Designed miniproteins, single chains, continued (4). Designs and how they scored, part 57

Each design is a single chain, and the fold is of that chain. pLDDT is the mean over its residues in the fold that is shown.

## One batch from the design tools (miniprotein)

Design m13954
Fold by ESMFold2-Fast:
Structure m13954 (fold): chain A 110 residues (1-110)
Amino acid sequence: MLAALVEEATRLLTEVARAAAAGDLEEARKLGEEAAKRISELMSEAAGVPVRVEIEVTEEAVTIRVEAPEAGVSLEIVVPRATLEADPEGAAAFAATALGAFAEQARLAA
């Protein structure tokens, strides 16, 4: 479960990061909404409690907000545009790894 979460999150977030790095904010927002839904489902399965994921795309940054209210934990990841432009794939992999760690933390806290 956890490995599948990190792999799929990396794939989805790479698409968001590349679109945002290219300045295609409309596409990045669409991809971000779909990624948030799918990652939320995978994280909820991995954590064993409901996990809410929101992805906000602006000209300045991609922000990922994650909350597991029943476990009392939350996380905010802010990836600045400069980071997205320099290494969109690396930024996505880092964020996906952090989401995997959060799901495990939520599972242990619940």
Scores: mean pLDDT 88

Design m13955
Fold by ESMFold2-Fast:
Structure m13955 (fold): chain A 91 residues (1-91)
Amino acid sequence: MKKIKIIVEFDNGEKLELEVTEEDTIRDIAKKVAEKLGISEEEFLSRYVFVHKGIVLDVDATLKELGIKEGDVIKVIDAEKFEKEIREAAE
């Protein structure tokens, strides 16, 4: 498989470089990031969403399907904070 390096950027500005393949899914990326944070894949995906070029990424889509290439930046956004910003009426 073709290996590529991508950058995962957190909403606080922290960056993590990952070596992945174009056949990896966003779920595979989430698993790698969750391992670095010391939490489970399911726990990570319950709290965070991946965004690239302003679009929330489907966790079952491959990097190739999403057009993500070597050196591309994928943002990780806290879903609870994101929903709070877009829905002030949520109680």
Scores: mean pLDDT 76

Design m13956
Fold by ESMFold2-Fast:
Structure m13956 (fold): chain A 64 residues (1-64)
Amino acid sequence: MSVEEIERIARAVPGAGDETVEAARTAHKMGLSAEQIGLVAAVTMLRNGASREAAQALYDAIAA
């Protein structure tokens, strides 16, 4: 999965702001797995006040 695909997926999820996209890009640059990138993005969404459902959707979209 490319960083551009991760960014596109994150931007498509309602409630995923620039901070979530940046966190996902940073995780990808660090060589983390798709599952780990998804987890970092989902945790960032939750920290920014997104619902558990939205965070789960983002995790599933990146990790699966």
Scores: mean pLDDT 80

Design m13957
Fold by ESMFold2-Fast:
Structure m13957 (fold): chain A 89 residues (1-89)
Amino acid sequence: AERLRRLQEARDLVDEGIELLEETGKEAALGAALYAARAYALLTGDVEAAAKKMGEVVKASEDPEKQYELAKKLLDEVRALVDAELARL
């Protein structure tokens, strides 16, 4: 029960991040990446790994296109992990 609840919460966070990025565009890249990092931490319990993933987006070259690409990649990665775990149940 708890594991399924956390997976659903992680999925909701990823979906919110994707929606934020799609509605707001590149200016929302950091906010969207934070949703993905929060979802990753909930999914794995690994807060340090989540912080590292978020740090990569923050360290982007202040290029909005690059930050957008990194945030999108992180959201896609975390969504795939959540979907794989849900399918395994």
Scores: mean pLDDT 81

Design m13958
Fold by ESMFold2-Fast:
Structure m13958 (fold): chain A 78 residues (1-78)
Amino acid sequence: SAQAAADAAEAELARFEAELETTPSPMDLSPEQAEVVRTTALALQYIGVAFLHKLAGDEAKAEEYVERARELVRKANE
């Protein structure tokens, strides 16, 4: 179901966030480039989860995840 897909995506998002925190960047990226890559990847995951919740009819959770993505991008531009 769409709700099961949304719930699974939330669990994957939590694991992705944990992996980003604990995995060293093995690429020859500057700290600024690494931060842009991490922020972009994470924001896209939040938007994906929001889309799945919207498909499941959970507009409140969809808006919550869109707002989290928006806040993440906002903080990166401070």
Scores: mean pLDDT 78

Design m13959
Fold by ESMFold2-Fast:
Structure m13959 (fold): chain A 86 residues (1-86)
Amino acid sequence: SLEKKEEEYLKELEEKKGKITPRERLEIGVMIGLHGILEGVKKVIEKRIEEKGAKEEEKKKIEKELEELEKIVEKSEKETLEELLK
């Protein structure tokens, strides 16, 4: 879940730095919130694909594109965490 992911990032910061600032906590919260928006958009797209009765090949293509988008977001999250850990 996104809540567990947020807790894991905050724990990593606390273990590395000993204390988490309100600003660092806010930056993690914003990052997780943006990920939540992406998950919401993904669900809307998946629902519309099902409603339109799209071909299996088109469904798989869109699913792969959504997976690649999720990877980009996760990479951005990791880069943000690495900057905060400096």
Scores: mean pLDDT 78

Design m13960
Fold by ESMFold2-Fast:
Order: sequence, then structure tokens, then C-alpha cells
Structure m13960 (fold): chain A 72 residues (1-72)
Amino acid sequence: SMEEKANHLLDDILESAEMALKRAKTKEQIESFLEQFKRALDLVAERYGVPQEKRDEAISRLEKLAEEKLKE
């Protein structure tokens, strides 16, 4: 279904974000990746009609990954 496809795409974006953030060496890179992956999540949410709550949850997970990396 479109909903299952959207969920897989959101999870794939978050997995890619986690890998990119693990390889980031500067605060600027972390901030750049955060902005890039937020835009990717927004595009998927818009294209597949993802509910606001699900979109906010995905963005929250992404922000948490970036915050944890910034503490290193």
C-alpha cells in the first residue's frame, strides 16, 4: 500500500541520516545533514499524504540522532 511504502521510505531516510551523522566530523556537517534529511522527510510526507503526527515523530527521531552526535 501507499502507506506501507511511505513508512519504508521514512525509515530508509532515517537509517541514511544515522549513517551520515556517524561519519560527520564537524558541527557544520551535522547541521547540514539535519537540514538535508528534514527536507527529505518533508518531501516523502507531502508526496504520500503522511499524517502530521507521523511526520513530526520522524522529524523528532532525526533531531534526536543529531543531538546525540553533537554531544560526542
Scores: mean pLDDT 86

Design m13961
Fold by ESMFold2-Fast:
Structure m13961 (fold): chain A 93 residues (1-93)
Amino acid sequence: SISPEILALSPEERDIYFALLAFAVEFDIDLSNSQLIAIARAYAANPDITAEQIAEIGKISRSTARRIHLFLRFYQEDPDNLALVLRRVKEEL
């Protein structure tokens, strides 16, 4: 079932949330819904968000935040092609 917190997201925040979820699944990163929502909202508000800010907002390690930051940079360049974005991240990690 879809969480009420996910349903409360704007369309933009929701798209980012599902992109982050796909990234977390593909790279076997353990992120809670609350962490994914917090990062999705922060990125929607500031697309120039840093890895350090992602670590603080998501309450995650700097290592995990750097991986998410790399993903978001590629996602920003081609948000309509998630499969290509995930492949580019895999080549860099």
Scores: mean pLDDT 87

Design m13962
Fold by ESMFold2-Fast:
Structure m13962 (fold): chain A 67 residues (1-67)
Amino acid sequence: AKMLFYELSQMSVEELVDILLNSKDKEKRKAAAYHLALIDPELLRELLPKIKDPEVRKLVEEQLKKL
């Protein structure tokens, strides 16, 4: 968990978007969503309808409401 969070923090916005939308690992998708919310919340808002996982989508919606 901690190593995964660190690994994703070193990634580009494009790599984070790819992980969020296409990764088979739910924990990677969650971590990518958290980092995108900090770096580019506007882009994350635009990506919301493309998020296939309803749990990850709900997390993103909750994070964007707190901003």
Scores: mean pLDDT 75

Design m13963
Fold by ESMFold2-Fast:
Structure m13963 (fold): chain A 77 residues (1-77)
Amino acid sequence: SKEELLKKLIEKLERLKKLFASLGTPEGQEQARYLDRLIEALKKTDPEDIPEESLEQSLRDAEELLKVVEEQKRKAS
């Protein structure tokens, strides 16, 4: 359902926000602030107002970005 997709998207974005914040870089902090605003906007959005295809694509994009940033953090350690 759209509600379940939106919930999963928010969960992925919150993980991504924490990951960017944990990088200790100015760019990571900027990305974390952007994601915080996006998450708050999504929490105020009715899932019925979002196309399911858009939710599915955003979820895929968030999962791909998580893999990239986790790899970057692993190399920086």
Scores: mean pLDDT 83

Design m13964
Fold by ESMFold2-Fast:
Structure m13964 (fold): chain A 68 residues (1-68)
Amino acid sequence: SREERSGNNVSFGGLLVGREMLQKQVKEGNTELIPQLEEVQEMIDSLSPKQLEAAKPYAKEMRDWAKS
């Protein structure tokens, strides 16, 4: 359903935001998080281009909420 697809896109958006947060932490010296970053990247790489594109608006919404 549309609602079910929306839920999946929110989860995929969470992966995109999670990758950004893990990348920042690793750059700041938290190198123990490299395995988690690699795992998240592998999950993102498993998404189709359509799934990735559909997830981007939800990732943006999550980033906007985090900045508020």
Scores: mean pLDDT 76

Design m13965
Fold by ESMFold2-Fast:
Structure m13965 (fold): chain A 87 residues (1-87)
Amino acid sequence: SVLDAFKELAESLEADESLSPLQKALAILQFGLYVSKFLSPEEREELWKEVERLVKRLKETLSAADQAQLDAVLAEVKAKIEALIAE
């Protein structure tokens, strides 16, 4: 499924030592937003909970500046997903 593909990609991104924690978190957020367009409302809620869980874990390893950048992108992605749920 698309949701399973998201989980597999997220695991691959977390294991990629060439990416910074910020780059991993941003990639997870952008891919989550992309796949949300192909999911049911129920799967969209499950996806967002998984995205928030993974991003929160990565955020604990970030500098204050990187956390601020991540929070800005998180707010944007959350607003876009909530708009999709509301339609």
Scores: mean pLDDT 79

Design m13966
Fold by ESMFold2-Fast:
Structure m13966 (fold): chain A 69 residues (1-69)
Amino acid sequence: SLSERIKQLEEIINAGDDKKKLQELLKRPDLPQEYKEKIQEYLDTGDRSKLIELEIELGVLLIKETVLK
């Protein structure tokens, strides 16, 4: 659901640079593969643009949730 995706993205963004928390998120079976790939790319390369992409997605979903309510 939209609310589940928002919650998942908020958990990723709240983890931020905490490598241990990001690694635990990668183990979650409910997390979309697309989000796991971006987390893994950040962990492998240090490229913060991958986390920014997830922040943008969260913003888009929050706007959609506001419009639907």
Scores: mean pLDDT 81

Design m13967
Fold by ESMFold2-Fast:
Formats: structure tokens, C-alpha cells, sequence
Structure m13967 (fold): chain A 73 residues (1-73)
């Protein structure tokens, strides 16, 4: 069952690849540019979680790089 859910999630990620990539990059940019610590942590955490999840499912190195970039904020 979990294996089938991961397969469906992977297909959804592939269908929305460009949008997901853009959204994660926008979250990282917002995290870098916000002076408010609470918002900075929120954006950075959201970006790291999204990128890490996508990387775990797809093994796409682009999302690994985005995860590492978000964690350095």
C-alpha cells in the first residue's frame, strides 16, 4: 500500500515538476530576504521539508541541492 502511494506521489511530482521547483525556490528566496525571524524560519522549514520529500521520492539531485540551501538559512 505505501509503495503504491509513493508511486502515485511520484507521478504527481513529475506532472507538476516545474511548478514545485519554482515554489521551493521562491520559499528559499523569501526566507533569505525576510528580516522577520519567525517568517524566515517558516519559509526555510517549508522549503526544506518540500524539497527533502520530493528528493526522497524522485532522487533528483536538484531537490537535494534545494534542501541543503534551505537548511543553511
Amino acid sequence: MVEKLIELLKKEIEANYEQLLKEIKELIEKAKNTPDLSRKLGYATAAALMASLIYSVTKDEEFKKLTEEALKI
Scores: mean pLDDT 80

Design m13968
Fold by ESMFold2-Fast:
Structure m13968 (fold): chain A 88 residues (1-88)
Amino acid sequence: MDEALGGVLKILESNPEVLKKAEELDKKFQEAAQAGDYEKAEEYLEKLEKLMTEAVESSPEATPEMLEALEKAFERAREQLKRLKEAV
């Protein structure tokens, strides 16, 4: 899984515009989570997943393992967000 995520990162680094948008969405996700706005945090996380998934799918270097690793990474992020929401 870690190697497949490394492949995803290389694809994003090969497309600076996508990487920049991903960084902006990640920042907005962090800001929303810190503010306790878990609905907005979930919305930004979903947009980030869609952006990264589309970038990987559009790459000739894309593998099924990269897509699966990306899906699992976002599943873990959603579980962490759910735990934070339950702690409030």
Scores: mean pLDDT 80

Design m13969
Fold by ESMFold2-Fast:
Structure m13969 (fold): chain A 68 residues (1-68)
Amino acid sequence: SKSREELLEELKKLLMEELGLDEEEADDIVKTLVEKFKLDKEELERLLEEMKRIGVEKALKRYLLKNS
């Protein structure tokens, strides 16, 4: 299984590649998810799986709406 740090890097890469974000923008989103929304490893794994299934933008919007 991947470490939490590896999963966070995978999330950052997906945000950059699929949403066209730069590194600073992607880092800000990851930081917000971890610090404000308390995204733990289990939630991160589920979010990444959902992103692969339905797309990054749609999965992220669902996560934010459920947790805000």
Scores: mean pLDDT 83

Design m13970
Fold by ESMFold2-Fast:
Structure m13970 (fold): chain A 112 residues (1-112)
Amino acid sequence: MKGKEIAESIRRVFEEAAAQTTDPRVREALLRMGDAFAEAAIKAEEKYKGVTFSEEELRRSREHLGLAFDYMRQAVEAAKAGNEEEADRYLEQAKKAFEKTHPEVLPRYYEE
């Protein structure tokens, strides 16, 4: 899958999740996360274009993906608590972690 297609798929997943929430702050946080992760997916594809990946690099990529989702969960909780500043801080950390994720891991993670 190309980065643009991955980015569009990520955005759709977060938009669908946002549509299912009743909390406006959670909805806003999910939409912002969708945009941030879509951008990070494009950057990850460009950064790792043409690189051969080892098992260790794939393991590190999965670690970064896990960290990204941990920060995303923290951003959602901060948003629910009405702490916009802390939510934005966690969202930025999630975006940074996601940018370090190997492109090969991204489509398979969202297929599950």
Scores: mean pLDDT 68

Design m13971
Fold by ESMFold2-Fast:
Structure m13971 (fold): chain A 61 residues (1-61)
Amino acid sequence: ASSFEQFLNQLIADMEARGASPEQIVEAVEAARRAFLASETDPARAAEIERVAQRKIAELR
């Protein structure tokens, strides 16, 4: 798994353990996506960040 996917898996697990709603988790995933993309210069890694974030959001809905 990419470093971003590992980060999201940990973030989601920590938020679920704290009783966060699916909506709060989706908001956190979107914030993480924006933060990682803001510093990413590689188009292939940027595309992977987008795909992983969208997949995790779809799984939460």
Scores: mean pLDDT 85

Design m13972
Fold by ESMFold2-Fast:
Structure m13972 (fold): chain A 104 residues (1-104)
Amino acid sequence: MEELNKLLKEAIDILKETREKMRHLSPEEQLKLFEETVKKLGEILDKAAELSTDPEIQAELKRLKEVIEQAVEDAKHLDPFTQRIALDSLLDSAIKKLEELLKK
C-alpha cells in the first residue's frame, strides 16, 4: 500500500505541475504538454494497478486511464478556447479522483 500511495502522489504532482505550466502556453503547446503528461500518467497508473490487490481499485485506475486518454483525443477536435476549458476540467477531475483513492 505505501508504494501504491507513492505512485498516486506522483501522479497528482505531475497533474498539478502540468496545470501550472499550461497557464503560460499556447493552445498547441498546451495540447502537446498534455499528451506527454497523459503518457507519463498512463505508465504510473499501470504500475499502480499492478501493485493493487483490490479489484475495485484496479478497476478505478484502469477506468481513469481510459477516461483521460479519451478526453485528450476528444480535445484535439475542439476550438482552442473550448480545448483549454476541457483540459482544465480533466486535470481537476483527475486530481480529485486520485486524491479520493489515496484516502481509501
Scores: mean pLDDT 80

Design m13973
Fold by ESMFold2-Fast:
Structure m13973 (fold): chain A 100 residues (1-100)
Amino acid sequence: SMEEELKEEIEKLKEETEEFYKEYKEKIKELIEKKDWEGLKKLLEEFEKKLDEIEERVLELREKAKGNKELLRKIIELESFITAARMLLWAEKKLVEKEL
C-alpha cells in the first residue's frame, strides 16, 4: 500500500539521518582534537547544507503523512533529531568563531 511505502521511506530517512549525525559528530570531534579550525569551518558548512537537504525531504514526507497519526509521530521524532543536530552545528560554529 502507499501507506506502507511511505512508512518505509520515513524509516529509511530516519536511519540515514542517524548515521549522518553520528559520522559528523565523530569528524567534528577529530578536527577539534587536532585544532584544525579551518577544516572544522568547512565541515560545518557541509553539515549545514546536508541538514537543509534532509529538512526539505522531511517537509515533503510530513505533507504526505498528513492525517496519519502513527506516521506523523515518526516524523516528529525525526524533526527532534534534526533540531539536536542544528544545536550541535550552532555550538560548534561559536567555537570556530572564538578560535579563528
Scores: mean pLDDT 86

Design m13974
Fold by ESMFold2-Fast:
Order: C-alpha cells, then sequence, then structure tokens
Structure m13974 (fold): chain A 86 residues (1-86)
C-alpha cells in the first residue's frame, strides 16, 4: 500500500498541488461551472486512486492513476480557458 502511494499518489500531489490550489481559487472567484466540473473530476479520480492504493490493488491503482492523469489534463485545459476568458 505505502509503495503504491509513493509511486502514484505522492508524485502527482507534489507536481499538481499548485495547479489544484489555483483552480480552486479560480472556482471560488469566478464561479466557472466548467472549471468546477473539471476540478470535481480530478477530486473523484484522486479518491478512486486512494481507495485502490489502500486496498493494495496494483492493477486498479494504475488504472485509477491513468484516469487521474486524464482528469488533470482536462483541468489544466479548463483553467487556461477560464484565464483566457477573464
Amino acid sequence: AAALAEELVTPFARRHEAELQRAGDLVAETGDERLKAALQKVLEAQAELAAAVEAGDEEAAREAARRLAEAAEELARATREALAAA
């Protein structure tokens, strides 16, 4: 369990902490529903990854990590669009 968290969760958190905080701030400031939906998808994917890691299911954890990466790319795109619209 700890090894999966170090491999999949910790690196994501370190790389994306600032992006997630920025997106949260923008949602609070603008009320942008598309940005809010994209942020929600990332949070849901993080919860799925955490659950798979806790269960020790390496296959499920890697699949959840893939979905999390996709959600993070969608959030980054939505954040850029929200900033361009402001």
Scores: mean pLDDT 74

Design m13975
Fold by ESMFold2-Fast:
Structure m13975 (fold): chain A 87 residues (1-87)
Amino acid sequence: SEKLEKIYKHLKEIYELFEQALDADPETRNELLDKAIKHAEEIEKLNPVLGLVVRRIIYRAKYKGDIETALEEIKKLLDFLEKVLSD
């Protein structure tokens, strides 16, 4: 599915932005998380429910500062989509 492949690509970009955010200062971290929100908005256009879930993960990380939990949650979504795409 082309739609699912596009969602996977956006999720992978979000994951990479979160990895960068782990070692970033607060200003850079907020910039990276804002970029992640834009990717979540693109996912929402393709799948509104999944986009909302991803956006909530990013907002929780942005406002509570728990980047590690957000990485784990995005990784679980990536693993699920990889399994679906391989089938």
Scores: mean pLDDT 87

Design m13976
Fold by ESMFold2-Fast:
Structure m13976 (fold): chain A 62 residues (1-62)
Amino acid sequence: MSEDELIEEIKRALEELGESLSDETIREMIDKAKAGATAEEIAKEFGISLKAARAVVEIVFA
Protein backbone atom coordinates (compact mmCIF):
# COMPACT_ATOMS: atom_id res chain seq x y z
CA MET A 1 0.00 0.00 0.00
CA SER A 2 1.35 3.44 -0.89
CA GLU A 3 1.66 6.14 1.80
CA ASP A 4 -1.05 8.21 0.04
CA GLU A 5 -3.45 5.21 0.07
CA LEU A 6 -2.65 4.61 3.76
CA ILE A 7 -3.32 8.29 4.63
CA GLU A 8 -6.69 8.18 2.80
CA GLU A 9 -7.74 4.94 4.57
CA ILE A 10 -6.82 6.37 7.99
CA LYS A 11 -8.54 9.70 7.17
CA ARG A 12 -11.81 7.88 6.35
CA ALA A 13 -11.62 5.77 9.52
CA LEU A 14 -10.94 8.87 11.66
CA GLU A 15 -13.83 10.83 10.07
CA GLU A 16 -16.20 7.92 10.91
CA LEU A 17 -15.01 8.25 14.54
CA GLY A 18 -15.63 12.02 14.58
CA GLU A 19 -11.98 13.08 14.16
CA SER A 20 -10.98 15.56 11.41
CA LEU A 21 -7.19 15.76 10.95
CA SER A 22 -4.88 17.07 8.22
CA ASP A 23 -2.87 14.78 5.94
CA GLU A 24 0.30 16.09 7.64
CA THR A 25 -0.99 15.08 11.09
CA ILE A 26 -2.01 11.63 9.78
CA ARG A 27 1.49 11.19 8.28
CA GLU A 28 3.04 12.06 11.67
CA MET A 29 0.79 9.47 13.37
CA ILE A 30 1.84 6.82 10.80
CA ASP A 31 5.53 7.64 11.44
CA LYS A 32 5.02 7.40 15.22
CA ALA A 33 3.22 4.04 14.92
CA LYS A 34 5.99 2.64 12.67
CA ALA A 35 8.59 3.87 15.20
CA GLY A 36 6.88 1.73 17.89
CA ALA A 37 4.53 4.23 19.54
CA THR A 38 1.52 2.64 21.25
CA ALA A 39 -2.10 3.67 20.61
CA GLU A 40 -2.08 5.28 24.09
CA GLU A 41 0.98 7.43 23.21
CA ILE A 42 -0.55 8.48 19.86
CA ALA A 43 -3.86 9.39 21.54
CA LYS A 44 -2.00 11.54 24.11
CA GLU A 45 0.35 13.24 21.61
CA PHE A 46 -2.31 14.08 18.98
CA GLY A 47 -5.26 14.70 21.33
CA ILE A 48 -7.51 12.04 19.77
CA SER A 49 -9.58 9.28 21.39
CA LEU A 50 -7.91 5.97 22.26
CA LYS A 51 -10.39 4.26 19.89
CA ALA A 52 -9.22 6.51 17.01
CA ALA A 53 -5.54 5.92 17.90
CA ARG A 54 -6.12 2.14 17.94
CA ALA A 55 -7.72 2.37 14.46
CA VAL A 56 -4.61 4.21 13.17
CA VAL A 57 -2.26 1.51 14.56
CA GLU A 58 -4.43 -1.33 13.17
CA ILE A 59 -4.54 0.22 9.66
CA VAL A 60 -0.76 0.94 9.65
CA PHE A 61 0.03 -2.73 10.45
CA ALA A 62 -2.76 -4.34 8.38
Scores: mean pLDDT 83

Design m13977
Fold by ESMFold2-Fast:
Structure m13977 (fold): chain A 70 residues (1-70)
Amino acid sequence: MDRETLERESELALEIMAGQIALLAGDKEAAIEHYEEAIRLAEELVRRGQEVEIARETIEKLREKLEELK
């Protein structure tokens, strides 16, 4: 894995974790913001051809989560 891919994957993982923590704390607005940023990061991975299958699956799961929170 190249360094840029690893950095983007790390940022994606951190945003997902932050969203989960916010949701557990009852902060729905913060959770939505973190999940939306995570989707943006995963879409960037897809555009760059990096971990495309995992990134697409992540986008789908996060979109499902956002629908639950709306």
Scores: mean pLDDT 81

Design m13978
Fold by ESMFold2-Fast:
Structure m13978 (fold): chain A 120 residues (1-120)
Amino acid sequence: SLKESKERVLAELIIDVLEDIVRLVGEPKVDTSAEEAKERINRAKEILDKKIAEYEKNSATDSSNYALAVTYEFQKQMIDNLVNTLGYGNIAKLMQAYAKGKDLLRQKALELARELLEKE
């Protein structure tokens, strides 16, 4: 169904953004709090800002550096969108699920996607 397709697409986008955060700042703990989720996200954004600045500085001599800077800027925007739509409490729950395993992460992302689509 169209509703099930929308839920799955949104859940996969949530997981992709979460995996980007994990790649930047390391694996979360099973007991990750909302405050810890906020600290991890802020650290991820600081790392992205440094990467963007480094690649932009070299973009005039290499087009691949320009592509990397643009990619990291879009990644930062996706992280901001995740925070604005879910909040740190729900992101902490996703981080807890990530630490427990892929099936639990998928289940939690689908639950949150359904809640978002019902709250239009």
Scores: mean pLDDT 87

Design m13979
Fold by ESMFold2-Fast:
Order: C-alpha cells, then sequence, then structure tokens
Structure m13979 (fold): chain A 91 residues (1-91)
C-alpha cells in the first residue's frame, strides 16, 4: 500500500459569509473539519461577517461553516457558545 503524500502545494481556499441582525454587537465565523472547529481571521461590519480558511495538502475535505453571533441578550450568546465556542472572534 502506497502512503498518501501530503504536500504544501495542494491548497484550497474556503470562504463564507453571514448576514447579522441589526441588533448584533459582533459576529464570527468558524470552519469545521471532521468535527473539529477551526478559528479563522474574520472581518465584521454592521450587517455582515465574512471569513476565509486556507488549507494545504492532498484530499482536503470541504469544511462546514458555522456562524457565531452575539446579540443583546445573554441567552443568544450562550446558545452560540454551545456550537462553536468563544475562540472565533472578529477583529
Amino acid sequence: MKPLKVTVTGKATYEATHTMSPESAYGAIVFEIDGRTLPVQASAERGNVSGTLTLEGENITNPKALFYEQRKDQRALQLAETYVGPDAFVR
């Protein structure tokens, strides 16, 4: 059996965007691969959050995008933290 060769030349860029509610304080996006969450650098303006993830290697699995949005109420924050955790913040 020939082992899989992972090289730095295999590269895929994934982009996702989420429209926030007008009552949102901030938002973030997190990508998930094989059940693992990956924080990304994201930008936010009132109304929109976008993020980009770049992966390198062969047989890169397409990641799932998860959106985290902090609204005025604390309940919405706690529900968001259940999904993605607090590690993916917008700067």
Scores: mean pLDDT 49

Design m13980
Fold by ESMFold2-Fast:
Structure m13980 (fold): chain A 79 residues (1-79)
Amino acid sequence: GLSAEEKEKLKEEQKKIVELVKELVKRGILSPDEGDRLATWLITRGIGLEELKKLKPEDLTHILSRGKASAVIEEARKR
């Protein structure tokens, strides 16, 4: 299991993922359904903002189009 410190770090990183997805949906880059699927996939796998920055568009093309996957990763890298 995760330590208390690791759990707190994961909560902060997952909060950043939720805020990122929320902003992308507000900006019309993602549909609400695409945003929900992306957030669920990332959170379920314990992927935080720092790990998302390291992904390639190809890692997300099973959920999003390549263009949308690239936009998500680019936005993550600006944070």
Scores: mean pLDDT 81

Design m13981
Fold by ESMFold2-Fast:
Structure m13981 (fold): chain A 76 residues (1-76)
Amino acid sequence: MKYKLKVYDENGNLVEERIMSKEELDKFLEEIKKNADKVIETEMTDPFTGKKRLVVIAEKTENGEKKTYIYIFEEV
């Protein structure tokens, strides 16, 4: 199973886009949780396609500043 990752900053700008395997996704989520000060996870199912979307909101400190990123993982 493959997932499309889109990463947005707190202003809604797309900062990264990547395709990854389920194994890569699981490792990436562990890395986010390890390095983030706060994490909120929400899973959604598209009612028209049945495909799952995982939304992760992570707040982390970079260069002494708090930064918020939104990670959207969509089944492809």
Scores: mean pLDDT 80

Design m13982
Fold by ESMFold2-Fast:
Structure m13982 (fold): chain A 66 residues (1-66)
Amino acid sequence: EKDLVVNEAAVRAYELARKAGLSQDEANRVAIHAANVAQQKLDEGYSPEEALRAAVEEAERLIKEL
């Protein structure tokens, strides 16, 4: 289900950001961005697996830029 994938992307992104030493507010912003990426990929017809992977990769990129 789309909602489950979007939520999983947010949770994974938040955990990655917190592990990288970002604040709760920063981690929440990364999680929201990852959720949006997952939703966009699902809306474009990508599989749940592809959507989750893209969201996590984008979260990792954003964390490195912060």
Scores: mean pLDDT 83

Design m13983
Fold by ESMFold2-Fast:
Structure m13983 (fold): chain A 63 residues (1-63)
Amino acid sequence: MTGSTVILEVAYRLKEEGKSELVPLVEPVGREVLAERGLTLDDEIEDPEAVKEEILRRIEERA
C-alpha cells in the first residue's frame, strides 16, 4: 500500500465516522509521518495500519 493510499484511506475513515471536518489535517499530518520515516506518497508502506493509526492519533491531538 502506497503512502498516498494510506492518506486516502485515513481521510475516508474520518468521513465514515462523521469527522469530515478533520479531513484537511490528513494530508499535512500524513506527509509529516511519512517524512519522519524517510517515505514519500509514492513509496510502499511496510506497515500501513501502524502508519494510519499514528496519523489518526496526531490528528486527534491537534483537533
Scores: mean pLDDT 82

Design m13984
Fold by ESMFold2-Fast:
Structure m13984 (fold): chain A 87 residues (1-87)
Amino acid sequence: MEARARELLREAHERIRARFSDPGVLTLAMTLLHEAARAVLEGRMSVEEALERVFEVIENDETLSPEEKEELKELIAEFMERLREVL
């Protein structure tokens, strides 16, 4: 992974930890960020394709509230747009 991409991922993890306290939500969010970033950096998916997949997982999660789903989708979308700029 590019050094700049790793720094963006670290910052995204810190923002998620600041917003969510539930270990399950934190694990889900960090896993989704890592997998999406990896797929885009490896050229396996576009940013748009990775976001669609992430949003599908978030929408189908039964433990997240509607508010948490929206906040998490926005955080991940912001991260992925920043990732696009450093590719």
Scores: mean pLDDT 80

Design m13985
Fold by ESMFold2-Fast:
Structure m13985 (fold): chain A 62 residues (1-62)
Amino acid sequence: SAHDERALAGVEAAIATGEASAIAAAYHGAKLMVEKSPDPEARARAAELAERARALLEELGV
C-alpha cells in the first residue's frame, strides 16, 4: 500500500541520517509494520530494516 511504502521509505531515510534518536524511532516503526502490515513483502522488508536499525543502535551504544 502507499501507506506502507511511505512508512518503509521513512524508516530507510531515518537509518540513513545516522542519528540515534531517528534510528530508534525507525526501529519501533518497522517492528509495528512487521506485526500490523497485511502485505508479506512489506513485513519482510520491515523486518530487515528493524534488524539493521537494531544493529546500528548497538554500534552507537544506545
Scores: mean pLDDT 82

Design m13986
Fold by ESMFold2-Fast:
Structure m13986 (fold): chain A 105 residues (1-105)
Amino acid sequence: SMSTIKIVAASLLIVGLVTEAELLKNEKIKELMLELGKLFQEFVKALENKDFKKAEELLEKMKELFEKIVELYKKENPELTELVKQDLESILELLEEVYEQAKKE
């Protein structure tokens, strides 16, 4: 399904961000990226269980985590901030589209 493709695309972006944090040897950024991955997995599970309230709460938590990640990059890796912001925005857009589609089914 198109939702499955979007979930896979979001997952690949998250894996890329974790890998980047590992290459930077920045433990704080890596911890935030791993937390993003955890929230993503919980979000997918919430949608599978048709728990739309939980899925919405997880999207809000991911948006808050996005802001924390961007602020940390501004301080520690400012040259990468815009690229990371674009990847995080792409992840949120994909997941919001999957969430809206799941509510209609």
Scores: mean pLDDT 88

Design m13987
Fold by ESMFold2-Fast:
Structure m13987 (fold): chain A 81 residues (1-81)
Amino acid sequence: MKPLKLTVTATVELEDGSVYTSEAVLEESGLEVVLELEAGEDATLTELEVKNENGELLASASGVKLKKGETTTITLKLKPP
């Protein structure tokens, strides 16, 4: 299977109401993506989207609580290419 070019967009809301968005580009040949998230402060992951090179949504998550100093692992099953 040829590796998929994936764009991961994560939007995080802090307790003070500040919102931050981060993007990463990954290459993955499997049908599962494991994301390890470390938060510098207590926050809520309000949106997590995994898209292919055509902007098609393959997986998403929302409403994940992040704790300062803890690693949160999110496992997403991808739509087949």
Scores: mean pLDDT 74

Design m13988
Fold by ESMFold2-Fast:
Structure m13988 (fold): chain A 68 residues (1-68)
Amino acid sequence: MEKEKKELEEEKEKFIEWLDTTELPLTEEQKEKLKEYILKAKSIEELKKIMGIILNSDDIEEALKKLK
């Protein structure tokens, strides 16, 4: 299952890069919290769920509450 582990790590890197380049009005603290959730994700499906919550939330504080 080395392939699945590599794919997960690559998707995590891409997600973190997207957060650093996104036009979303994120504070540094909010970015750090989101990166923590991304790094804790155990599957690509969890990463997609996190991304979906972020993209569908107008308020990042609301997004962070949904990730708890």
Scores: mean pLDDT 73

